# Designs tried in a protein design run: designed miniproteins, single chains, continued (3). Part 22

Each design is a single chain, and the fold is of that chain. pLDDT is the mean over its residues in the fold that is shown.

## One batch from the design tools (miniprotein)

Design m8780
Fold by ESMFold2-Fast:
Structure m8780 (fold): chain A 58 residues (1-58)
Amino acid sequence: FEEAAKKLQELGLYADAESVENISTQKTLPALDEAALSAESAARARANLATIKEAAKA
């Protein structure tokens, strides 16, 4: 993850903040979605999704 963010930053040196934010959001969202598939993590995934939505809003 950190390595991917660094590579993105090097490619987009002019938009470091934008590149890092995009990578973070994209990496987190798919993982949360897959976790929801698990019966054990279903409730946790929902809470995480709600928290991420709030954090992104803020």
Scores: mean pLDDT 54

Design m8781
Fold by ESMFold2-Fast:
Parts: structure tokens; C-alpha cells; sequence
Structure m8781 (fold): chain A 55 residues (1-55)
């Protein structure tokens, strides 16, 4: 869904900010998320776990 895609992209940007990931790597990650819509729920779950661990 579009809402879940937006959440995945926002989570990816937050992780990149906290972990100091370069903009080019973030862009590649967002491209992968957009190219694999069936995997978006998995990306969201994994990124939520990563954010919790980065805190």
C-alpha cells in the first residue's frame, strides 16, 4: 500500500540519519524498497527493529 511504502521510506531515512549512512546509499535502499513492493511489510518490520536497537 502507499501508506506502508511512505512509512518504509521514512524509516529508511531515519535510520540513515542516525547511522550516518551516505545519501547515495539511502537512494539505493529506497530504490530497492520501491522495486520490491511485496517485501515492504518485511522492510518495515526489520527497520522498526533496527530503530529500537539504535536507541
Amino acid sequence: SMALLEEAERLAREIAELAGIPEEVLKKTIDLIRSNPEAIPLYVALMRQELAELR
Scores: mean pLDDT 80

Design m8782
Fold by ESMFold2-Fast:
Structure m8782 (fold): chain A 56 residues (1-56)
Amino acid sequence: MSDGELALLAAKAELRKHLPEEEAEKAIRQLEDAYRQGASAEELGKIAREAFEKGA
């Protein structure tokens, strides 16, 4: 897998573990959209961090 694929899978797993299902699904959709648009592993990590900050 590419670094972007690994980052996507890791971020999806973390979001599902730490956020309510509805918030996790919204953030996961945003991550998947960014990945399809060619976002780097760093950008995917940033999106995941922002989702956790919003979930606080």
Scores: mean pLDDT 77

Design m8783
Fold by ESMFold2-Fast:
Structure m8783 (fold): chain A 78 residues (1-78)
Amino acid sequence: MLAEKARELKKKGLEAYKKGDYETAAKLFEEAAKLALKAGDRVLAAEAYANLGKAYRKLGDDKAAAEAEALAERLARE
């Protein structure tokens, strides 16, 4: 199921983030968010985009972080 795969990718992204591998974390969170959206799981997608924003902040990509944060807020409000 797409939502379960998205949750697995989010978990792997969090593991990468805890290890300081922010590039891998960002990639995993982006894939998790895309799969969550395809599954219609907006709450999971919002969580994944929020984590993606945090990873981009650690990478110094403030523009990408702000875009991910805005997507997370929009999806959570829905």
Scores: mean pLDDT 88

Design m8784
Fold by ESMFold2-Fast:
Structure m8784 (fold): chain A 56 residues (1-56)
Amino acid sequence: GSPVVEFDLPRDLTPEARAALGEAMRRAVELYRQGDWDGAFEALKEGVERARKLAA
């Protein structure tokens, strides 16, 4: 594995995957603003992984 891992998003997101990612991003922003950086990162990561699976 790389020391720094970047999330690769599918280029052609389905409407479902895009909606799931948008929801995850919104939740991550809320957590981030509350000072819950770890929670925000986990929410975003889970949303990205879910979007990838929905797009596959």
Scores: mean pLDDT 70

Design m8785
Fold by ESMFold2-Fast:
Structure m8785 (fold): chain A 64 residues (1-64)
Amino acid sequence: MEEEKKELEETYKNILEGARRFLAALDAGVPLYLNGEEVSDAQRAQLRANLEKIIAETEKKLKE
């Protein structure tokens, strides 16, 4: 229970850090590849929007 809570917090922190890193990479114009195919500009824009949403939701969950 306490251990479960700590594990969830660590998971959310990892998600937050990962999402922020991806956002920074997108903003820096780093090319992304998915299954050996380069991600399009439209897909990059959608990924950015999704990452922003993930960050906001994860921050909310971390607050409890």
Scores: mean pLDDT 76

Design m8786
Fold by ESMFold2-Fast:
Structure m8786 (fold): chain A 72 residues (1-72)
Amino acid sequence: MLKQVAQDGLKAAKQAGANQESLDKLQQAIKYAEQGDNEKASQYLSQGISLLETDEQRQAVIDAMQDTSNRS
């Protein structure tokens, strides 16, 4: 789950035109999730979201992550 959540978040951030610092943090979240380091993955995921510059970018990332977590 966490790796997929981070991947979907990164895709949404890229589509919304997120800044490079945010994208770098989201990429690190994916890397640590792949390694099974859930603590670092969650930390980088949170940092990536916090670095988003617009409400549109933040909403797109949150929606993508929620959709992955709440799949029916």
Scores: mean pLDDT 81

Design m8787
Fold by ESMFold2-Fast:
Order: C-alpha cells, then structure tokens, then sequence
Structure m8787 (fold): chain A 70 residues (1-70)
C-alpha cells in the first residue's frame, strides 16, 4: 500500500547500513534476472531499471525491503 511504501522509504533513509545492504541485494537480483531473461525486451527493461536505481538507490532499497516482508 502507499502507507507501507512511505514507511519503507523512511526506514531505509534512517539506516544507511541497511540501505546499502538492500541496494547490493537488489543489484544482484536485477543482474541475475537480466542474465536469465530470454526476451530481449525484458533485458532492455531490466537494464533501464538498473540505470534508474543508480539515480535513486533509496527507492530500490525500499522496494526490496517490502518484498522481503511478504
């Protein structure tokens, strides 16, 4: 939910060590997904996501944190 995303964003902003750990996990997951993707369009989307999160690592960290809680 939007409230859960806002809480996750605040949490990763308050804990730099946790944020860095989550970013590293997200990078690994995205790279593995890109390498395993059979569809060229999925590889293009994956590379665009990697580029986007290089600009906004806090957002990637929050997304990974939400995924881990489900």
Amino acid sequence: TPEELAAALQQVQQDPAERERLVQEGVKVLNDAIQQAQDPQERIRGRKMLLSFQQDPVKLAAAILLTRRQ
Scores: mean pLDDT 74

Design m8788
Fold by ESMFold2-Fast:
Structure m8788 (fold): chain A 100 residues (1-100)
Amino acid sequence: MKAEKAIELAKRALEIAKEALEKAKEAMRLASETGNKEALRKAIAAALKAIGAEFLAEKAIELAKEGKGELALELAEQALRDAEEALELAEEAIRLAKEA
């Protein structure tokens, strides 16, 4: 049960992290066009956080398959948090780039 929940949360984290990374790339493009250095910095931070969340989510799936459901769940929950934070940062970066 915990292993199954870890896999579900990790898959959700991967989906959110992918969306965050795509939005971070769009924010970088917009920031470069407008010259908004603050938006560019936030976009880069969002991209790095999204990449980290993907790594944690993939590791959570691996551990769940190894029967380490409790550790997998902890990593999946952290991956989800990091992915959600990355998405918020990317959306903020897009908003700042458009307001410049």
Scores: mean pLDDT 88

Design m8789
Fold by ESMFold2-Fast:
Structure m8789 (fold): chain A 85 residues (1-85)
Amino acid sequence: SMSQKVSQMVGYAILVIGRLDDGDRDGAIEALKRFGRIAKELAPDKSKEIDELTRKAIERIREGDDEGAIKYLTEMIKVTQEGLE
């Protein structure tokens, strides 16, 4: 259901933030990829924008810029919400 997918998306967003806080960058990237997949299922018309934001967030995680990664994760949430309207 849409409600179940939204719950999964929120869970992965929390997991990204928690793993970044723990210094688990590889785990954060894996959680972010799962977040992006669910976001695209919820907002297919936004798939290209979600993919671009996911790529940018991963780049920031790899660079050790956790704040930049969270900024792009927040933008992915907003874009997904817009796709549901």
Scores: mean pLDDT 89

Design m8790
Fold by ESMFold2-Fast:
Structure m8790 (fold): chain A 61 residues (1-61)
Amino acid sequence: MSKAVAEIVGLVLRAVGYVLEGDLEGAIKALEEAIEVAKKAKDEESAEYLEKLKEELEKKK
């Protein structure tokens, strides 16, 4: 597994933790960091998927 994939997974798990705590702002920030990691790794598919997850969380506000 690449270092970037491990970082993305860790950030996504952090975002899930924030959602369970009711902290949508924290969850959105964690997803934004995961999107940056995916973009730097040139993983456009993961970046697009994470952008969609961020949009879904923003709709819950």
Scores: mean pLDDT 80

Design m8791
Fold by ESMFold2-Fast:
Structure m8791 (fold): chain A 57 residues (1-57)
Amino acid sequence: MSDEQLTEANKLVNKAIDYFQQGDYEKGRELVKKAGDVLGLTPEQTEQLWQSVQQTA
């Protein structure tokens, strides 16, 4: 996994947290899915990332 992929995923996760705090859960979810795709995560791992975003927001 490259540093570039990690940087992109972190940007997407931070945007997802921001949308969650604004009450836009649908956009937050989309951004988490994009982060999972960038990182090559399984659906299960992407769900774990989604839980982390919810806990942070």
Scores: mean pLDDT 80

Design m8792
Fold by ESMFold2-Fast:
Structure m8792 (fold): chain A 70 residues (1-70)
Amino acid sequence: MLEAEIDVAMVLMEVAVARLAVENDPSEETRKEAIERLEEAEERARKSEASEEDKERVIRLIEEAKEEIE
């Protein structure tokens, strides 16, 4: 259970970091790196032991962040 909670928290942190990186440097390179980071976070969320509800919520936040960055 603790590992699942850490995975969710890490994914939320990755989303925040990606958003801030693009906000500070809206270059194509930074956006590409942010998208790659978000895709890795999504894979981590899917493989985590978190509840299905938490996975769906976190994946939705990642999808929203990707849309905003693109």
Scores: mean pLDDT 76

Design m8793
Fold by ESMFold2-Fast:
Structure m8793 (fold): chain A 60 residues (1-60)
Amino acid sequence: LGKLARATEDYTAKTPDDLTLKKGDIVEILEIVDGENVLVKSLKTGKEGIVPKSKLELIE
């Protein structure tokens, strides 16, 4: 089961593999890419991409 997280601030994608988020967006964490980055799926758009772990707070 993927963990749910909330974006704590707006994040604009910097590469094609990144996902753009708005503060308050809910995402499912799919994979841990490295110590700083996670692969997530936006529950709002269904899009997947990489975001910095520091931009997220865990919900469940």
Scores: mean pLDDT 81

Design m8794
Fold by ESMFold2-Fast:
Structure m8794 (fold): chain A 61 residues (1-61)
Amino acid sequence: SPEFEKLREKAKTLSEDTREIALKAIKIAERVAQTQSEEERRQLAGNLERHMDHLEEEEKK
């Protein structure tokens, strides 16, 4: 989905270790999202993006 494609592109800008974790999380979330409504898929992608943003901020400290 476009939402998870954006998350994958975002993950490419992270450090190597953080990127690996983020890509794993995206893969799991995308698989779970296949059983959900479009709105629920967007919510799940948005929640994951917020967690990735927090992880990126922690890496920069």
Scores: mean pLDDT 77

Design m8795
Fold by ESMFold2-Fast:
Structure m8795 (fold): chain A 79 residues (1-79)
Amino acid sequence: HMEEAEKYLKKGQDYYNKGIEAEKNGDLETAVKYYTQAAKNYIKAADLYEESGDYPKAVEAYQNAGKALKKAIELKEKL
């Protein structure tokens, strides 16, 4: 449902912001965890949007998941 999708989208955004804060503080291991959680929540939101037929919102959420995952991978390579 759209309301449930919005909930996961907000969780994804919250985790992404926590990842940015951890990265700024030099806590790269914590940043990786938060970016990974952001990606998982964005994927859940995207799946829910897709199930409800909101394909533009699903694509946007999948793109945000990809961005978060890329951040996690890039930081893991530096650990």
Scores: mean pLDDT 88

Design m8796
Fold by ESMFold2-Fast:
Structure m8796 (fold): chain A 108 residues (1-108)
Amino acid sequence: GTVTESGGGTFAEGSSVTLTATTTQAGLDGIAWVARAPDGVRYGLVGAGSTRGGGVSPRFSASQSGNTATLTLTGLRAEDTAVYEAVAGAADGSAGVVGAGTPVTVVP
């Protein structure tokens, strides 16, 4: 399967953005979201079933319908600058598919 991601760009502080991921992964368990920070470190944001990870800001929310998931970031801050990666998990426990990532840059 593949993951196709969209919705990135350059956004002003305080604005909102919605990122979309669509997968062709058969036997989909769920779509998770990960932020890859400018230092290269990856942080889990949302697990399968659109639940936020512990310590993740409530400014991040997610939804999923079938093979399409969205990640919405509200009240954008400079620290939200990252590449957001969607991960489509397989229900049979085989390796999932990771998207190329959607860049989001937040400016003053």
Scores: mean pLDDT 78

Design m8797
Fold by ESMFold2-Fast:
Structure m8797 (fold): chain A 68 residues (1-68)
Amino acid sequence: SMDEEFRRNAEGAIKAAKEMLKTLPLTEEQRKEAEEKIKEAEKALEAGDYQTAFKYAAEAVEILNEAA
C-alpha cells in the first residue's frame, strides 16, 4: 500500500539523515536545520502521517547533501 511505501521510505530517509549528521562536516546552521527536519519527520512518523514523515526526512537529506 502507499502508506507502507511512505513508512518504509520515511524510516530509510530518517536513518540516512542521522548517519549523514554523524559523518559530514556541517556548519551550525546546517546541523540545526537538518536536526529540526528530522524531529518533524519523527513526530509525523509517530503520528502515523507517513507521507509528511517522508517529506520532512527527504528535506533533511537534501540539506545534508548540499553540505557534502
Scores: mean pLDDT 85

Design m8798
Fold by ESMFold2-Fast:
Structure m8798 (fold): chain A 92 residues (1-92)
Amino acid sequence: MEELKKRIEELEKRVKENPNDADAYTELADAYLQLARETGGDKELIEKAVEYARKAVELDPDNARAWGTLIEAYRLMGKEEEAKKVREEFEK
């Protein structure tokens, strides 16, 4: 928990200093999704994971990890149709 929150703070500073750091957005998305799972599926944390994962795929469309996190975040929210559309977008 504490290590994950510290990692999020470090990554948020990194994206503030370099807004085009696709890897940092990918790690932020993964960290927020993990935190959401640990807190019982907090909707705000899942929405943060979606936000950062979308930014990561916009900057680097070949980043399979970011696409995977985005799909998983939508599924965790129960948004199966959105998850399906994201999968189709990645496969294109």
Scores: mean pLDDT 83

Design m8799
Fold by ESMFold2-Fast:
Structure m8799 (fold): chain A 95 residues (1-95)
Amino acid sequence: SALEKLKAMEEAIVLLGYGLGPEEAEKLAKELEELGDKEKSEYAKHMARLLLEGGRRYEEDVARLEAEGRAEEAERRRREALEEGLRGVLKYGLE
């Protein structure tokens, strides 16, 4: 269950899916630590860091595209992130 949720977060990062977000990864890390699984908790913390870094890169990419006058590409990036985020939340909640 928790491991499957972490894999879903990893897939979401690859697909520009920020819907699970770093806050959700941090919550999973706490849950896994409470269950006594330090190894999986450290993995969840690592995933939270990757999500934070991905989000920063996304924001930088969108800002760059807007600055270059590439408004259609910036809007596409925002839409893709939202759509993948929604898919991640749905996949996560179906458990």
Scores: mean pLDDT 60

Design m8800
Fold by ESMFold2-Fast:
Structure m8800 (fold): chain A 60 residues (1-60)
Amino acid sequence: SKEEEFKKIKELFLLMADYAERYVQAVREGKRLGLSPEEIERIKDQIAEEFKKKVDEILK
C-alpha cells in the first residue's frame, strides 16, 4: 500500500541521516586521535556494513 511504502521511505531517510552522522563523527574523531588512513577506512567499512544490515531489515 501507499502507506506501507511511505513508512519504509521515512525509515530509510532516518537511517541515511543516522549513517551520515555516524560517518562524519567517526572520521572527525579518527583524525583528532591521529588514526592512520587505513584505520579510518576500517571504521568507515564497519559503519557501512551496519547500514547495509539495517537497510535489509527495512526492505523485508
Scores: mean pLDDT 85

Design m8801
Fold by ESMFold2-Fast:
Structure m8801 (fold): chain A 59 residues (1-59)
Amino acid sequence: SMDDRLREESDLAKRAVRLVMADGLSQREAADILGVSQRTVSRRIQDVRDGRFTPLPAP
């Protein structure tokens, strides 16, 4: 597949996860902001919580 496609999907997922974990938004809110499905956000969050992104956001 094209590199642009992978980057766009990855970027959206990372931004959604950051909004939820760092900004404190819900999966639904992050999905609505980015225009993606909540399923995509939820799945990615579960994967990153496994140890890909910072576990604790700023207070």
Scores: mean pLDDT 66

Design m8802
Fold by ESMFold2-Fast:
Structure m8802 (fold): chain A 60 residues (1-60)
Amino acid sequence: SFVFKVTFDSEEKAKKAAEEVKKNFPDVEVEVEGNTVILTSDGSITTAIAAALLAIGEGL
């Protein structure tokens, strides 16, 4: 499994990013803890990286 943690400036941005990851990467486990999004992928590291990049983009 691959785990990525992405921390945002606000809890609102983290929640928005988490929802977009859930929508586009349904096989990625998404957990929100305050302003941090925790992404877990049991599959490809490429999928985990793509999900993390999407989360970062949504946090802009």
Scores: mean pLDDT 78

Design m8803
Fold by ESMFold2-Fast:
Structure m8803 (fold): chain A 72 residues (1-72)
Amino acid sequence: SMVEKRIERLREKLKEDPDNAELWFALGYYLYLQKKYQESIEYLEKALELDPNSPLRKQTEELIEKARKELE
């Protein structure tokens, strides 16, 4: 699928730039779309750890909350 190809490309980019919070966020988002909620939360939490003052902070926190609710 196009989502799977996007994830593969993002994982390749992440190997080259492991401190890029935006790449961790993007991967967490696509993992959420695949209903891989536990893995999504891990990637999104890593994004917040790397850049706690990101303009994406609120969106990242909201997506973590949504993923956690899916696991309840």
Scores: mean pLDDT 87

Design m8804
Fold by ESMFold2-Fast:
Structure m8804 (fold): chain A 82 residues (1-82)
Amino acid sequence: MNPVALALAPAVAGLKDLKEAFDRLDRDGDGVITAEELRAFLREELGQDLSDEEVQEIIRALDKDGDGVIDFAEFEAAMSTV
């Protein structure tokens, strides 16, 4: 739980806008971020080797609906409030 916001903070800290961070995570432009896309982004962009369990905890913290994906509103709310 402690590393949830911290694991995503490097992705956001290097970008001027949360929308830029979201767009980089959402490579296919689908408007949602899956656990697979988040893990791939952290590995490729930040060199962070998070476990599947850690990625799932991040998704669960951001996904209020429990749908297993993060839309822009959920991502923005989590990053703006943390």
Scores: mean pLDDT 66

Design m8805
Fold by ESMFold2-Fast:
Structure m8805 (fold): chain A 82 residues (1-82)
Amino acid sequence: LANDYLLNGLVNLSLNNLNNAISNFNKAIALDPNNAAAYYGLGVANKALGNNAAAISNYKKAIALAPGNSLAKANLANLEKA
């Protein structure tokens, strides 16, 4: 269920269907509010849309839930320097 929405979000992200990716990641979070992977996915999708503030917020949430997420940390650092 939450994993189904997470996977659909990741598939849509890979296809550059950014709004569909965001919708699916939000559904994953609605079912599992601690889903670090879904917050990371929201960060990536929002960055691709140019929504840098939303991307930063979601990367920070992903890092708070999964402090070992080095990719979220790298993406956050790049946005804060841009």
Scores: mean pLDDT 85

Design m8806
Fold by ESMFold2-Fast:
Structure m8806 (fold): chain A 97 residues (1-97)
Amino acid sequence: SEAEKLLKEGKELFKQGKYEEAIEKFEEAVRLAEEAGDTRLKAEALTNLGEALFEQGKYEEAIEAFERAMELAAKDEELAVVHLKAAANLAVAKEAL
């Protein structure tokens, strides 16, 4: 899907340290996943968005993204790994504030 492509592009930009560009890709991936009703992809995109926001020092926005990812992942047991990763990242982001 287009959302999966954007998530992949965002992850590559994140690995390159291009956090602002990665954020733009992840935000678009979240929007398209929401429009498609793809809860799993939305949760993954929100987790990656939170990580990129955290790397930019946008801790409050990162916390919001991680909390949204955790809420979605909690509704699906197959998303347990996304839930755990989002929860761990949320704890680190809250400590950074």
Scores: mean pLDDT 84

Design m8807
Fold by ESMFold2-Fast:
Structure m8807 (fold): chain A 55 residues (1-55)
Amino acid sequence: SSARQKILQLIGNILRAIGDILDAELAGDEAAKRAAEAALAAYVAQLQQLDAELS
């Protein structure tokens, strides 16, 4: 279903954002870290909204 595809895409984006946070931390790039943390928060919020709509 299209809903499962969107969930898998969001999970993939969440995992990628976590990777970006770790890479930024290793590089000492505070701006990149903040951007990745904001992206992670946005994807988690989207996943929570989608879960609520499907419940």
Scores: mean pLDDT 87

Design m8808
Fold by ESMFold2-Fast:
Structure m8808 (fold): chain A 66 residues (1-66)
Amino acid sequence: SQSLKNQLLSIIGQILRLIGDIFDLEQQLKKETDPNKKKELKEKIKALEEERKKLMDQMKEIDKQL
């Protein structure tokens, strides 16, 4: 249905934004020399990766309905 397709496009947009945020944090991590700040950046990246995984699971559920 068009409604499910619109939901899918919205989720894709959210995933794209998360990928951008993760990329920016990974670039910061690559340049960071402080071990404590590296741990903080890794934890932030992990949290965004978990959010991305959740959105990808939502996409799979919508795909099953198409």
Scores: mean pLDDT 88

Design m8810
Fold by ESMFold2-Fast:
Structure m8810 (fold): chain A 81 residues (1-81)
Amino acid sequence: GLESALQQAKDLLEESIEKHPEAKSLLEAALSLLEELAKDPNNDVVIGNLDLITGVLKVVGHTDAADAIIAARDLVLEASK
């Protein structure tokens, strides 16, 4: 269900924060955005902001953190169908 997928998505981001504390601020912002995405999976502003955060993380070399956000987003979106 959506609640289980959201918890799995949160767990992925919390694990990423533990592994990459230098990316904590961006990962915490993504965590908040995932909670909003779970409320409205068609929220283009939230989706756009998640894409912006992942883009920034990739540019600064935190590709594993960006991949965690993408995986977390996809879990929430798939469970929302």
Scores: mean pLDDT 85

Design m8811
Fold by ESMFold2-Fast:
Structure m8811 (fold): chain A 84 residues (1-84)
Amino acid sequence: AERAVEEAIEIIRSADVSEFERDVAVALLRMAYAIASRYESEAEALRLTAEFLRKMAEKSEDPELARALREAAEVLEEEARRLE
């Protein structure tokens, strides 16, 4: 799970958007996962974090940020399926 979270973070960090936007997106991802992990199983925490990233992508005006958030969500969803 931790490796998948770091992979998702690297996808966001590699996005062609402002440093501030990348830093905020990474902080929100880390916060969402930390909160979910306190109350849910590892697999469910990853799914909830991925859902959060997809909602962020839908509300994002920047198509490059939206793409990176969706790719990051897919990494977390794949890891959640492996942990079943």
Scores: mean pLDDT 85

Design m8812
Fold by ESMFold2-Fast:
Structure m8812 (fold): chain A 55 residues (1-55)
Amino acid sequence: FQELARKGREAAEAGDYATAAELYAKAAEQASQNGDPSTALLARREAERARELAE
């Protein structure tokens, strides 16, 4: 989870919002699989925001 979230942030900082959205979505799925629904929701919000910014 943390590795995927970190890579998502790095992609967003580089302006690659499409990659950031995909990485945050994967981070959300991992959090959900680990039984952490609150963290999964936060990661999904980041993925949606990055998708909105993607071109």
Scores: mean pLDDT 78

Design m8813
Fold by ESMFold2-Fast:
Structure m8813 (fold): chain A 70 residues (1-70)
Amino acid sequence: SERDELQRRLDELGERRGRLGLRARTPEELEGVIEVTRLLSEAQRALDAGDVDRARELLRRAERRLRELE
């Protein structure tokens, strides 16, 4: 289902955020990791509430930010 696909993407982005967090050294990198963490937490809440469109938007923003930091 679309919900299962989004949950899988959230889990994958969470792993990427975790790896990035271990390498973050500058204030800007740390701020980026914190923002991604917030976006992923909001996406999980949206999925739990059944708001698939909101979850997709939040995951898109999280992935874009991770790309910039990687």
Scores: mean pLDDT 87

Design m8814
Fold by ESMFold2-Fast:
Structure m8814 (fold): chain A 78 residues (1-78)
Amino acid sequence: AEKLLEEALKKAEELKDEKSVEGTKRILELVKKKDYETALGLLDRLIEYIEANASEEEKKALLPLLEKAKAAIEEKIK
């Protein structure tokens, strides 16, 4: 999860997407604290935000990484 979130953060910074940068940093901090439940809630909101507001290029770059990070965090909660 951490590696995927770091990769998504790098992509968001390259795209100069301030909202995705802020959201990904916050989620990464929560994952490092092992607060997986709160991290999942914020990650779902970030994915929803990107799907509604981001460009097609941003969606293609960020959504696959964030969706894989979500799956990895869900495995930690099981």
Scores: mean pLDDT 80

Design m8815
Fold by ESMFold2-Fast:
Structure m8815 (fold): chain A 58 residues (1-58)
Amino acid sequence: SLEDEIREKIRKATELFLQGKYEEAYKLAVEIDPNSPLAAGAALALGDTEKYEELKKK
């Protein structure tokens, strides 16, 4: 069912988040439910990663 498919994708996005794959987790979470806490959490973690990359450059 559609509900089962959505649940599976939420589970996958959560697994990606727990593995530190924040960009993949964010993209998948937003595709399912852009207002989810998971999407917000992944976006925040992704922002920290972006700041870290900026610090590694000049």
Scores: mean pLDDT 76

Design m8816
Fold by ESMFold2-Fast:
Structure m8816 (fold): chain A 61 residues (1-61)
Amino acid sequence: GPSIDEVLAAVRRHLEAEGLSPELIEEALARIREVLEDPSLSREEQLRAIVRIVSEALERN
């Protein structure tokens, strides 16, 4: 599967395209990194958490 850095790069490009501020992007990416580095979470749980984090960041834009 993709590396953590590849996932974070893809999310960064998406949030930049949506016009988010650098501050909101860095906050969202830090939360996503924590989720991706959590060995207790399944890939499905990681995906659901990432979708939630992205949605919350977009709502704050």
Scores: mean pLDDT 86

Design m8817
Fold by ESMFold2-Fast:
Structure m8817 (fold): chain A 79 residues (1-79)
Amino acid sequence: MERAREALREAERLLEEARRAFEEGDYDTAMKLLQEAEKHALEAYTLAADAGDEELVRRAVELLREIRELHEKVQEAME
């Protein structure tokens, strides 16, 4: 499951970059990075679910939750 694991790692990297942008007050960059992170996390979820990899599915679901949580914080900070 190289594709699912790579998509998950990409999403994790983008989420970490989004957190850094948020901490620096760069909300526009944080939002763009979160959109990319969500795209990769959804890809990881779909590939893991299709393969029946319960561990990767769980990790992708948790990552999507973290992405949504940070997205809410960014939106609140921008409004």
Scores: mean pLDDT 86

